Designed miniproteins, single chains, continued (3). Designs and how they scored, part 48

Each design is a single chain, and the fold is of that chain. pLDDT is the mean over its residues in the fold that is shown.

## One batch from the design tools (miniprotein)

Design m9657
Fold by ESMFold2-Fast:
Structure m9657 (fold): chain A 92 residues (1-92)
Amino acid sequence: MKEKLFEAIKKKIEEIGKITGDEELAKKAIEELEERKEELSEEELKLGLKTLTAELIRLTEDEEKREELLRETAEVLGVSVEELYDLLRRGL
């Protein structure tokens, strides 16, 4: 579980970096995340994944891609897409 959350978070950081053009900043964020891996709880990683997914959806104009991002995060978290959508709307 924790490994899947960690990998999902890294993927979202990389995608944000590509959209914003700050790929070097994204790489540094991933390196810092890896250094702090032992300090982060599963619940903190879940919150991080939700937050990054919300940010990536905000940056993405393609509706199909937004739905794909919701499905990927919902699958990793073990929740329905509808439940995840409600959680993101409530501000986590």
Scores: mean pLDDT 79

Design m9658
Fold by ESMFold2-Fast:
Structure m9658 (fold): chain A 95 residues (1-95)
Amino acid sequence: SEEQAAAEKAAKEELEKNLDKYDKEFKENYAKALELIKKAVESGDALIEATQKFGAAAADAYKVAKADPKKKEEYEKAVRELRERLAKAAEEFES
């Protein structure tokens, strides 16, 4: 419908307007997750915090990808790589 199309366009324009904010938040959460992952092997608290920062980074990546579809593949790849690093750290902690 025209009303639905207008609402979707307005939502996309708001995301595009805030793209730099979501990109910055993504980079900050991603960097924090990586540092916590290094500590997660020896610390359950670091593993929990790394998981939280990963979730925040994934949410920011989704917003960036929705605002700029050309960045979707790059950001989805970065999220996959971070998830794999987190999973490996969790396995090493449980060993």
Scores: mean pLDDT 85

Design m9659
Fold by ESMFold2-Fast:
Formats: C-alpha cells, structure tokens, sequence
Structure m9659 (fold): chain A 100 residues (1-100)
C-alpha cells in the first residue's frame, strides 16, 4: 500500500488540477457523469481498503480520464492534463509489473 499511496501523491503533485473534485459549476461534470472521479477520491479509496492494487488504481485513473474526455471539448487544456496523468501512471504500472 505504501508504494501505491506514494505514486498517487506524486501524480497529485504533478497534476494538482486533478487532486480534488473538479468544480461542477465550472465544468458541469454532474450533468454528464453520475460518479465523477478525482485523484483525491482514488487516494481515499486506497486508504479505505476499497482498492488494493496498482492495477485497480490504473483502472480508476483511466475512468477519471474517460470522464473528462466525455465532459469537456478536446481543446480544453484539462483534457491534456488528464491524458498526461493517465500516461504517467500507465508507465509506472508497467515498471511495477517488470519489478514484481
């Protein structure tokens, strides 16, 4: 769990825009996404023992990215931020699988 928490903390530091729930008044996520995800919510799920593996975290990060792609136009800079976070986590997940 320590390594999983550290990787999420590093993502939050690199992509602080994704750390907390996105401003629903600004982005309108609740209008198109029933259960929006953030890196902070993913961390809380890990801390609560609902998520126990890097593979499960990767699935949630992918879901968060997909939600942003569905809610926002491709030209929105937050889309690039979300894609960047997904790619960075996917690279760390691949490294973890090779080291395990």
Amino acid sequence: MEKIKKLIEELIEKYPELAEDLDDKKYGFSKVISNPLSLGKIMKMVEEGKVKSLEEVGRLVAGMTLNILHALPKSDPLVDVAIGAFKDFDEELEKYKKES
Scores: mean pLDDT 73

Design m9660
Fold by ESMFold2-Fast:
Structure m9660 (fold): chain A 76 residues (1-76)
Amino acid sequence: MLTEEEKKVLLALLSLPDGATMTAEQIAEKVGISVETAKKALDRLVERGLVERDEATGQYRLAPVEKIKEVIEKEK
């Protein structure tokens, strides 16, 4: 399902306080990967509906629980 990098990025976001957001650069530093790798992982997580990007700030957060449930329920 998810790549190892996508799992690490997702876990980093899950470890943040409720409602917290982070830039791709901050996530890359916390996870210990390159910013390029973090951006690729984040883009895929956004495409899957697990993460949301704030276009105005460029910061990322976990998708609402309801949306995450919809994505999981659509998995065969």
Scores: mean pLDDT 75

Design m9661
Fold by ESMFold2-Fast:
Structure m9661 (fold): chain A 70 residues (1-70)
Amino acid sequence: MPSPEERGERIRERAERRLLEGSAALKAQGLSPEELDRQLRRLTAEVLREVLREFEREGIPLDTDVDIPD
């Protein structure tokens, strides 16, 4: 069975992939710098919330504090 560390690693890998794909899609839309920043912050906040929720559900302790902007 996967360890808590292995489960945490899979959550992080999924989050990294989502950030990479989402940020690329947003950049491709030709948004203004201000709108791009706002959408990137929103995407990052959503991904961070999902990571935190998954870690909380799994009972995995966090190594760093995370400030969620939204």
Scores: mean pLDDT 74

Design m9662
Fold by ESMFold2-Fast:
Structure m9662 (fold): chain A 93 residues (1-93)
Amino acid sequence: SAQVQQLQAQIDQLDARIQAVIARIQADNRISPREATLLMFRLLAAQGTLFLVRNRLEKNPNPSADQFKQMQKEIDLAKSDIDAVEQELATLS
């Protein structure tokens, strides 16, 4: 469905953002190893959330309205976590 394609597109965009943020952390010589590790764990948590949503869509490509709402909420939470990591990097760099 168009709604499933929209969720998949959001996951793909957020996965790309995670990779870009990882590259920024690796390039940032002003960040401490401890802070880099903590930011990386938060990105891995967001990546894990996106993986679970993708897996649910693969198991059920016709989710109910409630299932769709729950998956969108989980994607929104992952996006919020990525946004927070990017904001912290901007203050550290």
Scores: mean pLDDT 88

Design m9663
Fold by ESMFold2-Fast:
Structure m9663 (fold): chain A 75 residues (1-75)
Amino acid sequence: MAEEERKKKLIEEINKLLDELEALVQSGAPREQILAVRKKLGELIDKTDLPEEERKAFLERTKQIVLEWNKRVAA
């Protein structure tokens, strides 16, 4: 029961960090801020015992945001 509530909160935190990372990329935030949020996201995804499909979805969304950031930096 307590572990299920903790997992739910971790999933909510992952979603908030994904939204934050996307917003930072869209606003052209400094590299240090983007990398800090990306690192925190990766650590939470790795730490959270997620079903494989949900884990893949979070990793894919993270990858797409990072690819968008790379395109914006290269332009």
Scores: mean pLDDT 79

Design m9664
Fold by ESMFold2-Fast:
Structure m9664 (fold): chain A 100 residues (1-100)
Amino acid sequence: SEAEEFREREAKENKEKKFDLETLIEKHAELMLLDKEKTKEEAAKAAEYLKDNKDPLLQKIRELLEELAEQLETDPEKAKEIAKELYRLQHEAAQREVAA
């Protein structure tokens, strides 16, 4: 797939570069926009999964997932910014589990 080819190319180009979270966020957002249909389906499914969760962080992630699905076709620039914010919040949620 185009997304897999992009991922492999980025891995080869960046293997000797220092890790940078902001660069990773940017590249992840670019990947999501390369496969808009898959991203839209995955975002809708993830939002449905989170619908009954009472955690404020997870509810914000759900709202951004719903907005991402809507904006992917109508405003690609806004969709990219939403995707970057989603990555940051999802990373924060994952870190909460590890920090315990």
Scores: mean pLDDT 74

Design m9665
Fold by ESMFold2-Fast:
Structure m9665 (fold): chain A 67 residues (1-67)
Amino acid sequence: SMEEAKKAAEEGKKALDEGDLRGAQRYFLEAARLDPNSKYVEEMIEYAESKGLPPLAEMVRREREKL
């Protein structure tokens, strides 16, 4: 759901801020699976890129393409 995707995206951003790259990856992929077309997934991709982590952003893009 959008609400669950939002929460996962927020937890992923928090994990990135805390230096937990593995946790951030897990949460971001979960958010993409829960609602691949949500604005929160797009915000996660932009956030990962802003933190200098383009591979993480690309991983999220690829995950949301699994329909």
Scores: mean pLDDT 80

Design m9666
Fold by ESMFold2-Fast:
Structure m9666 (fold): chain A 78 residues (1-78)
Amino acid sequence: MLSEEELEELKKELEKVGGDLELFESLPQAMQPLYLAGQYLKAKKYDEAIAKLEWIIENYPELRRIATEDLEALKKEM
């Protein structure tokens, strides 16, 4: 579960990449980091996307499979 501090940091990062804050806030907390990682990918900020996906893998076991698949797909395109 995201702490309030982690949630605020994710929102701040989302604003930097022009993501939809209302959509982000409507998502389940577990899905919010994945949405941000996807916005980094859309913005072609690959290093930031990789870092976020690795953070998800370490902190959210329930998202580990999806985050690992996204990370492997990204590495093949780089």
Scores: mean pLDDT 76

Design m9667
Fold by ESMFold2-Fast:
Structure m9667 (fold): chain A 94 residues (1-94)
Amino acid sequence: SQKDLEEAKRLFEEALERVLAGEVSPAEAARIAADKMYEIIEKKLGEANAEEKEHREAMKEELAALFARLTRADVERLLYGSDEEKVELADRLA
């Protein structure tokens, strides 16, 4: 759903703004955003089974490890950069 993607984007943007404010690390921001996203998914689709919960926890930690590699400049590009700059950053992290 387009609205679900926009909601997920908003949650990650809010978490990244907290990184720029010095309130949380990039890895912590990724975990916070992922947890909120999973709560929204569970409210819409119902409770995840044990296998799905394990997979989501693993994906959350992989996302946190990826975000731990972000510099302050990378976080600024994710929040305020052009679509081209965001794609270039994603390609560099892959």
Scores: mean pLDDT 81

Design m9668
Fold by ESMFold2-Fast:
Structure m9668 (fold): chain A 79 residues (1-79)
Amino acid sequence: MSSEEALEEARRLVEELPLPEEARRRILDMLDNAAKAKSDRGMVIRTLREAARVAAELAEPEVAERLRKGLDEIQRRIA
């Protein structure tokens, strides 16, 4: 998948999970900034890893793990 498609899939995953409002807002802002910057594959991967870190800090462990697994799967599919 493209970097743009990866960021859009990550956005949907973040919107679907029961993340705290602070975590959701912060992660969606990071994804939006990466999309606007026309980020390359490496930058998108770094953004997805940072999103997982933010969720691990702010969300319940089970919710953070679900996001991490989903983002890891998206990361593996980036061409």
Scores: mean pLDDT 85

Design m9669
Fold by ESMFold2-Fast:
Structure m9669 (fold): chain A 77 residues (1-77)
Amino acid sequence: MAYEKGYRAGYEAESEEEGEERLREAIEEALLEAALFLSTNQPKFDSLFSVEEIEERVRREVEEGYRKGREEKEREE
């Protein structure tokens, strides 16, 4: 799940700079997985959402997960 990838990226990062790099990697990986999923399920999703809408949703989920992962790590110190 995209959210989980973001959460892990934020939580496991040792620094804010590393976190930003991990966030970029998580977004790229999630988008690649979404693209693969769409290539196999395109007829169904073409009727409900555009590819751009799905990519935007995936990106948002990764970013939300990242924020929560960072917040959790910061509270943990």
Scores: mean pLDDT 73

Design m9670
Fold by ESMFold2-Fast:
Structure m9670 (fold): chain A 72 residues (1-72)
Amino acid sequence: MVEELARQLLDPSEEVRAAAARELVRIGGEEAIRALAKALTDPRLSEFGRLLAQLALREIGGEEARRALAAL
């Protein structure tokens, strides 16, 4: 599930990207943080997708999310 949501962060539709980010926040946990961190290292990620992924990591919170953001 989180892998599919991470793929949707690269979707050409802004609505799909926003929905995927919100769902990753809702799921939370290590798997969601890992998926978001991986997406942020993908050079294909748009500026909008990057902002959504960073906001999602901030919203999930915790040490792992903070480390992922610091690594940027």
Scores: mean pLDDT 79

Design m9671
Fold by ESMFold2-Fast:
Structure m9671 (fold): chain A 97 residues (1-97)
Amino acid sequence: MFADVANEARDRVSKALLDNDVSLLDLAKALSERFGSSVPYDSTKVLLGMDLTRGAIDSLIGTVALELARKRGRTVITPEDLREAAELAVEIAKKLS
């Protein structure tokens, strides 16, 4: 269940980055600014520096999903938080193009 949703989220974000000619780091920076947290940007930058591009996308979606869960008074990420994190990332990528 989680793996399928995570794979769909990654595919959606990857496509949005390509379609809008936006770098993963620029997207991560914009999302970090939106949530007032350095964690999305910092984790993405570290993983990209290690040439772990897939892991960097997954980490960005996961950290954004966690911020969404926290704003809703939850400590556990749900599949819906992952879908919403991906949708938000796609919207922000379009805005950055």
Scores: mean pLDDT 83

Design m9672
Fold by ESMFold2-Fast:
Structure m9672 (fold): chain A 72 residues (1-72)
Amino acid sequence: MALERVRRSVEAMEKDLPTIIDFQGIKDEADKEAFRERALTVARRGGLASTARRAGVPEEEARKRLLEELAA
């Protein structure tokens, strides 16, 4: 299930938090929008971390947004 994959991705991210905290340079709305769309798609396949990195979004912010959207 997509939610189960998100949970697994979040747990993996928390395990490597010191590496993830490196993602803190998102300023453009276009990059945030692109991240949101790709994160929802890739998270179902277990690729949230790589998606966040490519979009330049802090994984914590990405995780929060993704979980909120999936919880709806």
Scores: mean pLDDT 51

Design m9673
Fold by ESMFold2-Fast:
Structure m9673 (fold): chain A 61 residues (1-61)
Amino acid sequence: SQAAIQTLQTQLQLLRDRIQQLRARLQQETDPQVAAQLQREIDTGERIIQQLQQQIQQLQS
C-alpha cells in the first residue's frame, strides 16, 4: 500500500497548494460575489483534504 499512500500524499499536496493560491486570490478580491465563490471553493477543498488525510491514516494503520 506504500504506492497508494504516495499517490494520496501527492494529491493532498497539490490540493493544499491550490487552496493556498485561492486564499491569496481571496485576500486581493474586491468583488463580494467572486469572494464568496472563492470561499466556497476553499471550503470544498478543505473538506476533500480532511477525507484524503483520513484515507492516508487508514492505510498507515
Scores: mean pLDDT 89

Design m9674
Fold by ESMFold2-Fast:
Structure m9674 (fold): chain A 86 residues (1-86)
Amino acid sequence: MEVPEVTVRAEGRSRHGRWEDEATGNTLDEAIEAAEKAAQRPAIVASLGGEGRVTATSKDGKTAEARGRTPQEVIEAARQAALDAV
């Protein structure tokens, strides 16, 4: 299924400064893959007792946020955010 370009972004801070992970998709499957890729580091943050956060934004200006306290919650929420941004 063709969708507006979806950019999935995650950011945080480490001892060495800010980190940012971004991925883009131009199909529904690519948007889900982009969400899974961007969610990897936030999922690690959740596994360490933090909150993982990911934002999906479409070219049409729709935005959706994903948050989770476990790696599974972060990845599943990120997939859903990419779908909601379509």
Scores: mean pLDDT 77

Design m9675
Fold by ESMFold2-Fast:
Structure m9675 (fold): chain A 87 residues (1-87)
Amino acid sequence: SIDDILEEARRLFAHAVAHLSRVDPALAAEVADLFNQLLQALSEGDLETARRLLAELRALGAKIPDPVARADLERALELLEQALEQL
């Protein structure tokens, strides 16, 4: 279900932010802020804003030097893209 996809995305995202906060707390805070905005847009059914924020998170994710944080973030964003296609 879409709720299961969103739960897994949140779990992976929390893991990514935890790893990133150990190496770059400022970038971790920025990533967390954008992700919270994305979840808010999804909750409001604002799919245009959600797609824009998803693209912004992907661009920011490319700057993450930590491979574990980057992989977890990329997987979370893939799951959110799947959720968007179901809406």
Scores: mean pLDDT 85

Design m9676
Fold by ESMFold2-Fast:
Structure m9676 (fold): chain A 78 residues (1-78)
Amino acid sequence: MEEAEKRVEEDIEKIVEMDREELIAQLEEELANEENPDTRKLLEKLLEALKQPKEKIKEALRELVEELRRERERKAAA
């Protein structure tokens, strides 16, 4: 669990350091190729987070990770 959270933080750092336009283009391509509606919804939220100012991107991405964990907990409970 700790290892997975560290990897997520490392991925967030990499995303913040990457070219935002290139990341958005990659995610839009993933969205166009994704057939699962739940995954498409997640990609749309990720795209919205990346459109935030650089300083807020980390916060928005962490919120998305927490939202994803909440969805997993909801599905496990239901």
Scores: mean pLDDT 70

Design m9677
Fold by ESMFold2-Fast:
Structure m9677 (fold): chain A 63 residues (1-63)
Amino acid sequence: MEAESVEEAVAKARELGFPLVVTQKDGLGVAVLRPVESEEELRARFEKLVDTFGLPLKIERLE
């Protein structure tokens, strides 16, 4: 699912449960992303990815 703010990302993460991954909108690239296991990690990663790629970002549950 997509998030356009860190607070929306946190709400989506609470619904999906941890661990999860955050990717750029198109999900393209060979970068190995570490799973996000907490709200604090989600906030830090979302902020860095927004600075690099912009909004929206994708959030997906890691199985």
Scores: mean pLDDT 69

Design m9678
Fold by ESMFold2-Fast:
Structure m9678 (fold): chain A 82 residues (1-82)
Amino acid sequence: SLEEQLERALDELVELGLLTEEQKERLLEYYRNGRISDSTAQSLIDAYEEAKASGDPLELEIVAGMFLITVGVAEATRHSWK
């Protein structure tokens, strides 16, 4: 499922030290609560898979940054996207 793919990408980024376990849990919570759409989650997964395939550590760092921006925006805008 999309959620399983998202969790796997997050687990791998945590193992690499690019995300914390807390950041992983918050992003999964926002996805489950509908604050992060399926299309956004798919875009993040696709970006992660491309970065992983590239073998470039900088690309993985950039993708980790994209995940962090996504969770930060979801948290900041949770009361205003009605």
Scores: mean pLDDT 83

Design m9679
Fold by ESMFold2-Fast:
Structure m9679 (fold): chain A 91 residues (1-91)
Amino acid sequence: MDEELLELAERLLEALREGAPREEIRELVRELGRLAGLPEEVQEALAELSDEEKEELATSVIAAVYYKNEEKEPEKAREAIEEARELALKR
């Protein structure tokens, strides 16, 4: 569901930019992890990232979806999200 993943990543970037409530940002990050097929435990870990790390995650997902559409590399989207998982686990 590339379009839904892209839309969520774009919404997360907008929410972070606008200073949306923490609860709203947390829900967007959790839903992004869910669409990526990550376990609930990892989805919760992603929600605890800093705003800067969440921006990096959203930007990476957008780039990965773009690569998938242009280069037929569906693994790029999963790689970007796995990178964010590793960042969350280092804390």
Scores: mean pLDDT 68

Design m9680
Fold by ESMFold2-Fast:
Structure m9680 (fold): chain A 73 residues (1-73)
Amino acid sequence: SAAEQLALSMSPDELADLVDFLEGIASPDDVARLRGLVRQLREAEAAGDTETAERLRREIGRLLERIARRIDS
């Protein structure tokens, strides 16, 4: 999906900007969860933990897909 590709290719700063854009469009719970995941991604990348960063990007992608499906409904 486009959401999964975005999560794999975007920088953490670009993902944070996307989360800010989704504020007021997506549910507060989904936005809070995305913010937490992006923060964890920044920490993993700063630590050089590429395995954790990849897992977090996949989780962000799945959550973005879920949000997109709710908006389209």
Scores: mean pLDDT 84

Design m9681
Fold by ESMFold2-Fast:
Structure m9681 (fold): chain A 93 residues (1-93)
Amino acid sequence: NVNRAVSLIVQGRYSDAYDIATQAVNQNPTRLSYTVLARSYVRLGRYSDAVDVIQQMIDQGITPDSTTYYVMSQAYRGLGDYDRSDYYQQLSD
């Protein structure tokens, strides 16, 4: 479940968080489950996958929020795309 994935991220258990977050998206595709999955990708250094999963969320009609934009900012920063990182950081609250 998504709450366990969040707890695992806080604990630094990123691979376990990724497994739980992937299951959460497959069972209940929500902004929260997609955002937690993307955050797990960022923590694993899989920045392109984090961008792709947020794009998948948008393509399914789920609107990004401030937390989603913050994760996107982190992913682009990890990719060395500082212009896009700064753009999405401005969109986060």
Scores: mean pLDDT 86

Design m9682
Fold by ESMFold2-Fast:
Formats: sequence, structure tokens, C-alpha cells
Structure m9682 (fold): chain A 95 residues (1-95)
Amino acid sequence: SRREDIAARLERGAKALEKVAKETSNPEAQKLYQEAADQYRKAADAVRSGNFDEAAEWLRKAAETLRKAGEVDPSRKKDFELDAENAERLAEEVR
């Protein structure tokens, strides 16, 4: 179903962010990467429950967290800016 497909995509995004968190040596960036992953999982849960507005809000929060992570870890800033833009696009798509 569309909801399950979207939720699965968000869970894959969370796993990708968790992988980056494990690979970073910056403790603040690691914390922010984990927070963004948690926000993606909350968005996935909201999608499964049919609460698309809540999912969109979690994805917008994730975008903000990803931009902040990029600021504390400049070596990965470009990748996280792209992930933030992707999170914002997903927030619009879930409507």
C-alpha cells in the first residue's frame, strides 16, 4: 500500500542516518544524526497510523536537525543538506 511504501522508505532513511552516526567522530554530530533518525521513525509511525500531517511535521523537524548536524560536521554538510531537502520534499509528498 502507499502508506506501507512510504513508511518503509522513511525507515530506510532512518537506518542510513544511524549508519552515519556510527561513522562520525564528532559527538554532537552523532547525537544530532541519531535525533534525525528518531524523527524519521516517528514520521514512519505517523504514516502507518494515517496521520500524514503529523508525519510531515516530524519530517520538517528532521530537516532542521540535519542542517544543524551539517553545521557541527562541515565535512558532511553537503550530504546532510541534500538529506534535509529530501526530508522537506517527503513532507510535501505525504499530504
Scores: mean pLDDT 84

Design m9683
Fold by ESMFold2-Fast:
Structure m9683 (fold): chain A 60 residues (1-60)
Amino acid sequence: SSQSAANKAKIQAALRKIVNEGKIDTATVGEIAKLAGVSVGTLYRHIPDPQGVLDSLRQS
């Protein structure tokens, strides 16, 4: 749906912003959801392991 695509784009934008602002080392799953403007449940629908994504980005 258009809403699902919009939520995916918001989540991707939130992750890019966290990385670009040098905040990846302190970012939490809840902060991604809040920054994206989605529920934690919606975040898990699009990214089944958001903590794993954060951990991967911290290793880059």
Scores: mean pLDDT 83

Design m9684
Fold by ESMFold2-Fast:
Structure m9684 (fold): chain A 100 residues (1-100)
Amino acid sequence: MEERIEKRLENFREFIAKYGTWRLDESGQKNLLELAKALREKAKKEKDPEIAELLLRQAELEEEFVEKLRNGEMTEEMLLEWQREGIEVVLKLEELLAKK
């Protein structure tokens, strides 16, 4: 798992280095909040409690990211930690869904 996380994080670091910005405009922030809302609704309908928990965690991560961006609290270091947590959740979801 760690090797998969590091590969996705390295791709993200290269993106930041190449484009020089990670800040989402108002439209990008709204899109993340709509994704969080969809994830919360999917979690409510999910029969597998582990998958439901991971969907809810992903929604929380998206909402927290937008809140910290709006408050001017998000640093690049916090962004990398947020991305690592998001990758871990997504990889766990992919593995659980592949078993069904």
Scores: mean pLDDT 76

Design m9685
Fold by ESMFold2-Fast:
Structure m9685 (fold): chain A 95 residues (1-95)
Amino acid sequence: SWQEALEKVGRLLGELTSLLLEDPERALKEFPKIAEEILELLKPYLSEEQLEELRRLFEELLEKVKKAKTKEERLKVYEEFNKKFTEILEKAKAE
């Protein structure tokens, strides 16, 4: 179900957030797998256009995290990602 998918996505995003704040090197290593798992969980509920938008959003997050020098910068980058991610999910729910 959509609710079960969102619950699992929430857990994966929580894991990613913890890694980005505590261990950015490990976060970068595990990022592609976590992103792929989230996209696969959402695939049955989103259009191809929405999935491509999310894929680009993950690519943008990864690039910005690689350039971030401080924990505070990584947090800001993640918060902006989470805002845009939530907006995509809200649009999907409305369709």
Scores: mean pLDDT 82

Design m9686
Fold by ESMFold2-Fast:
Structure m9686 (fold): chain A 95 residues (1-95)
Amino acid sequence: SQLAQQLEQLLQQARQARSRAELTAVLQQLRDLVQQMRQQLANADPRIVQGLAQIEQDIQWLIDHIDEYSFETILGFIESAVGLGKKILEEVASL
């Protein structure tokens, strides 16, 4: 899907990042993409909607506390969030 392609592109950008500022930009783009996913999937299963809301909340929390985390921790979070987003899209496709 287009959303899965966009998640993969953000993951590649994160893996190519060389600074915390670049990772922060990826986090902001990922938040915006998750917000878009929530709008497109608003009528999906409530667990899927809640899962996306939790991912958005976790991304926002990390952005708000970005100075407290290492590059490695931020990158690992992005990889995990993208993985969860992809799994949600797979679950929607199987419904």
Scores: mean pLDDT 86

Design m9687
Fold by ESMFold2-Fast:
Structure m9687 (fold): chain A 83 residues (1-83)
Amino acid sequence: TLSEEELKKLFKELDKNGDGYISLEELRAFLESRGIDLGDKLDEIMKKIDKDGDGKIDFEEFKEFLSKPVLELSEDEQLVKTV
């Protein structure tokens, strides 16, 4: 499990625009850099993480997603969390 400081560092690495949110494009680029291509599944994962439905992931949504037990996640969601 990542500490809050490690989560903040990871969040900043994904937030290429520096706007304090992770977009679908930023998440896709990160996963592709790790050799993960989820295609349309990434849109479904984004919707599950994005509780506000604004098309962006804030730090609290990101932290909650990564704090969930892997058993509560689909195989695709587990790939996002474990990379």
Scores: mean pLDDT 69

Design m9688
Fold by ESMFold2-Fast:
Structure m9688 (fold): chain A 83 residues (1-83)
Amino acid sequence: MSPLEVLIQQLKELIAKLKEMLKNNAPVADIKKLLDEARKLLEQAEALADPKTRAEVIRLGAELGVLEMHAAVLEREQQRRES
């Protein structure tokens, strides 16, 4: 139960919420705000990562990158509809 493990837990919760928001076609502006927050938490976790947690932090970073790509696609689609 390190401070790093708490950051990883918070990041996992944000990623789960982001997946639900994307599935439910939530407003892209709200999704992007949470993505920015998750990215900052990831950067803090990466700075604190030890050998035991490094692989999990890398995996979460990759997952966040995929969600960022999906949000960019959704943003483009919503902006084309809203002008």
Scores: mean pLDDT 81

Design m9689
Fold by ESMFold2-Fast:
Structure m9689 (fold): chain A 57 residues (1-57)
Amino acid sequence: MELSEEQKRAIVKALEELGYFNLDELKAYLKQKYGIDISDLSEEEILQAIVAELSKR
């Protein structure tokens, strides 16, 4: 299933707030701050979503 626009934006915002890429910390941060669980997604899927969202901007 495709990530929603809101989930993609939350992932990018969380990554910006962390200032670095760490998959486990990103997943924990998203769950804690935004209530979003992305544990079913691979690192590749998450990176593709980030690139796609940034490419729109």
Scores: mean pLDDT 75

Design m9690
Fold by ESMFold2-Fast:
Structure m9690 (fold): chain A 63 residues (1-63)
Amino acid sequence: MREDFEAAVKRLLERGYKPEIAESLALTAVALRKIGDAIDNGDEEAVAKASKETVELIRELEA
């Protein structure tokens, strides 16, 4: 969720990362956590959705 992203960005900024790097790392961490949560819940559809969202995020970061 957005609040998890904002918390992750804040922690990375406090560790001295630049804002753009902190945002990229936070987005990746949130995406991976969503996949992990879906796996733990045994929700194959949620795993597929979270995986697709992660791939889209990687494409966005490559652009």
Scores: mean pLDDT 73

Design m9691
Fold by ESMFold2-Fast:
Structure m9691 (fold): chain A 97 residues (1-97)
Amino acid sequence: AAREAFRARVEALVAEARPVADAAAGLPEAEAIRVGMAALAELLRRAAEALRELGEEELADLLEFGAERAARAAEAATREAAQAEGEAFRAYVEAVE
């Protein structure tokens, strides 16, 4: 039940972010990375807030870490930065699993 509620919340957030991501796909690379990564950062932050409402603080912290990495990739607006921040997030996930 709690996981179903969280899934519904995440699906709603993804549906809200998808048009922004689709619009970004038509932009020059730097703008596409900036807009796409900024949208991902907001999505992860809002999902983390939903997890905290469910008492899932460890998972919420994980998503907040992901949001911070996505925000840094958006600021740099390069493919290299987006890849490096993505690898850092993957390493963190592997370490806590």
Scores: mean pLDDT 75

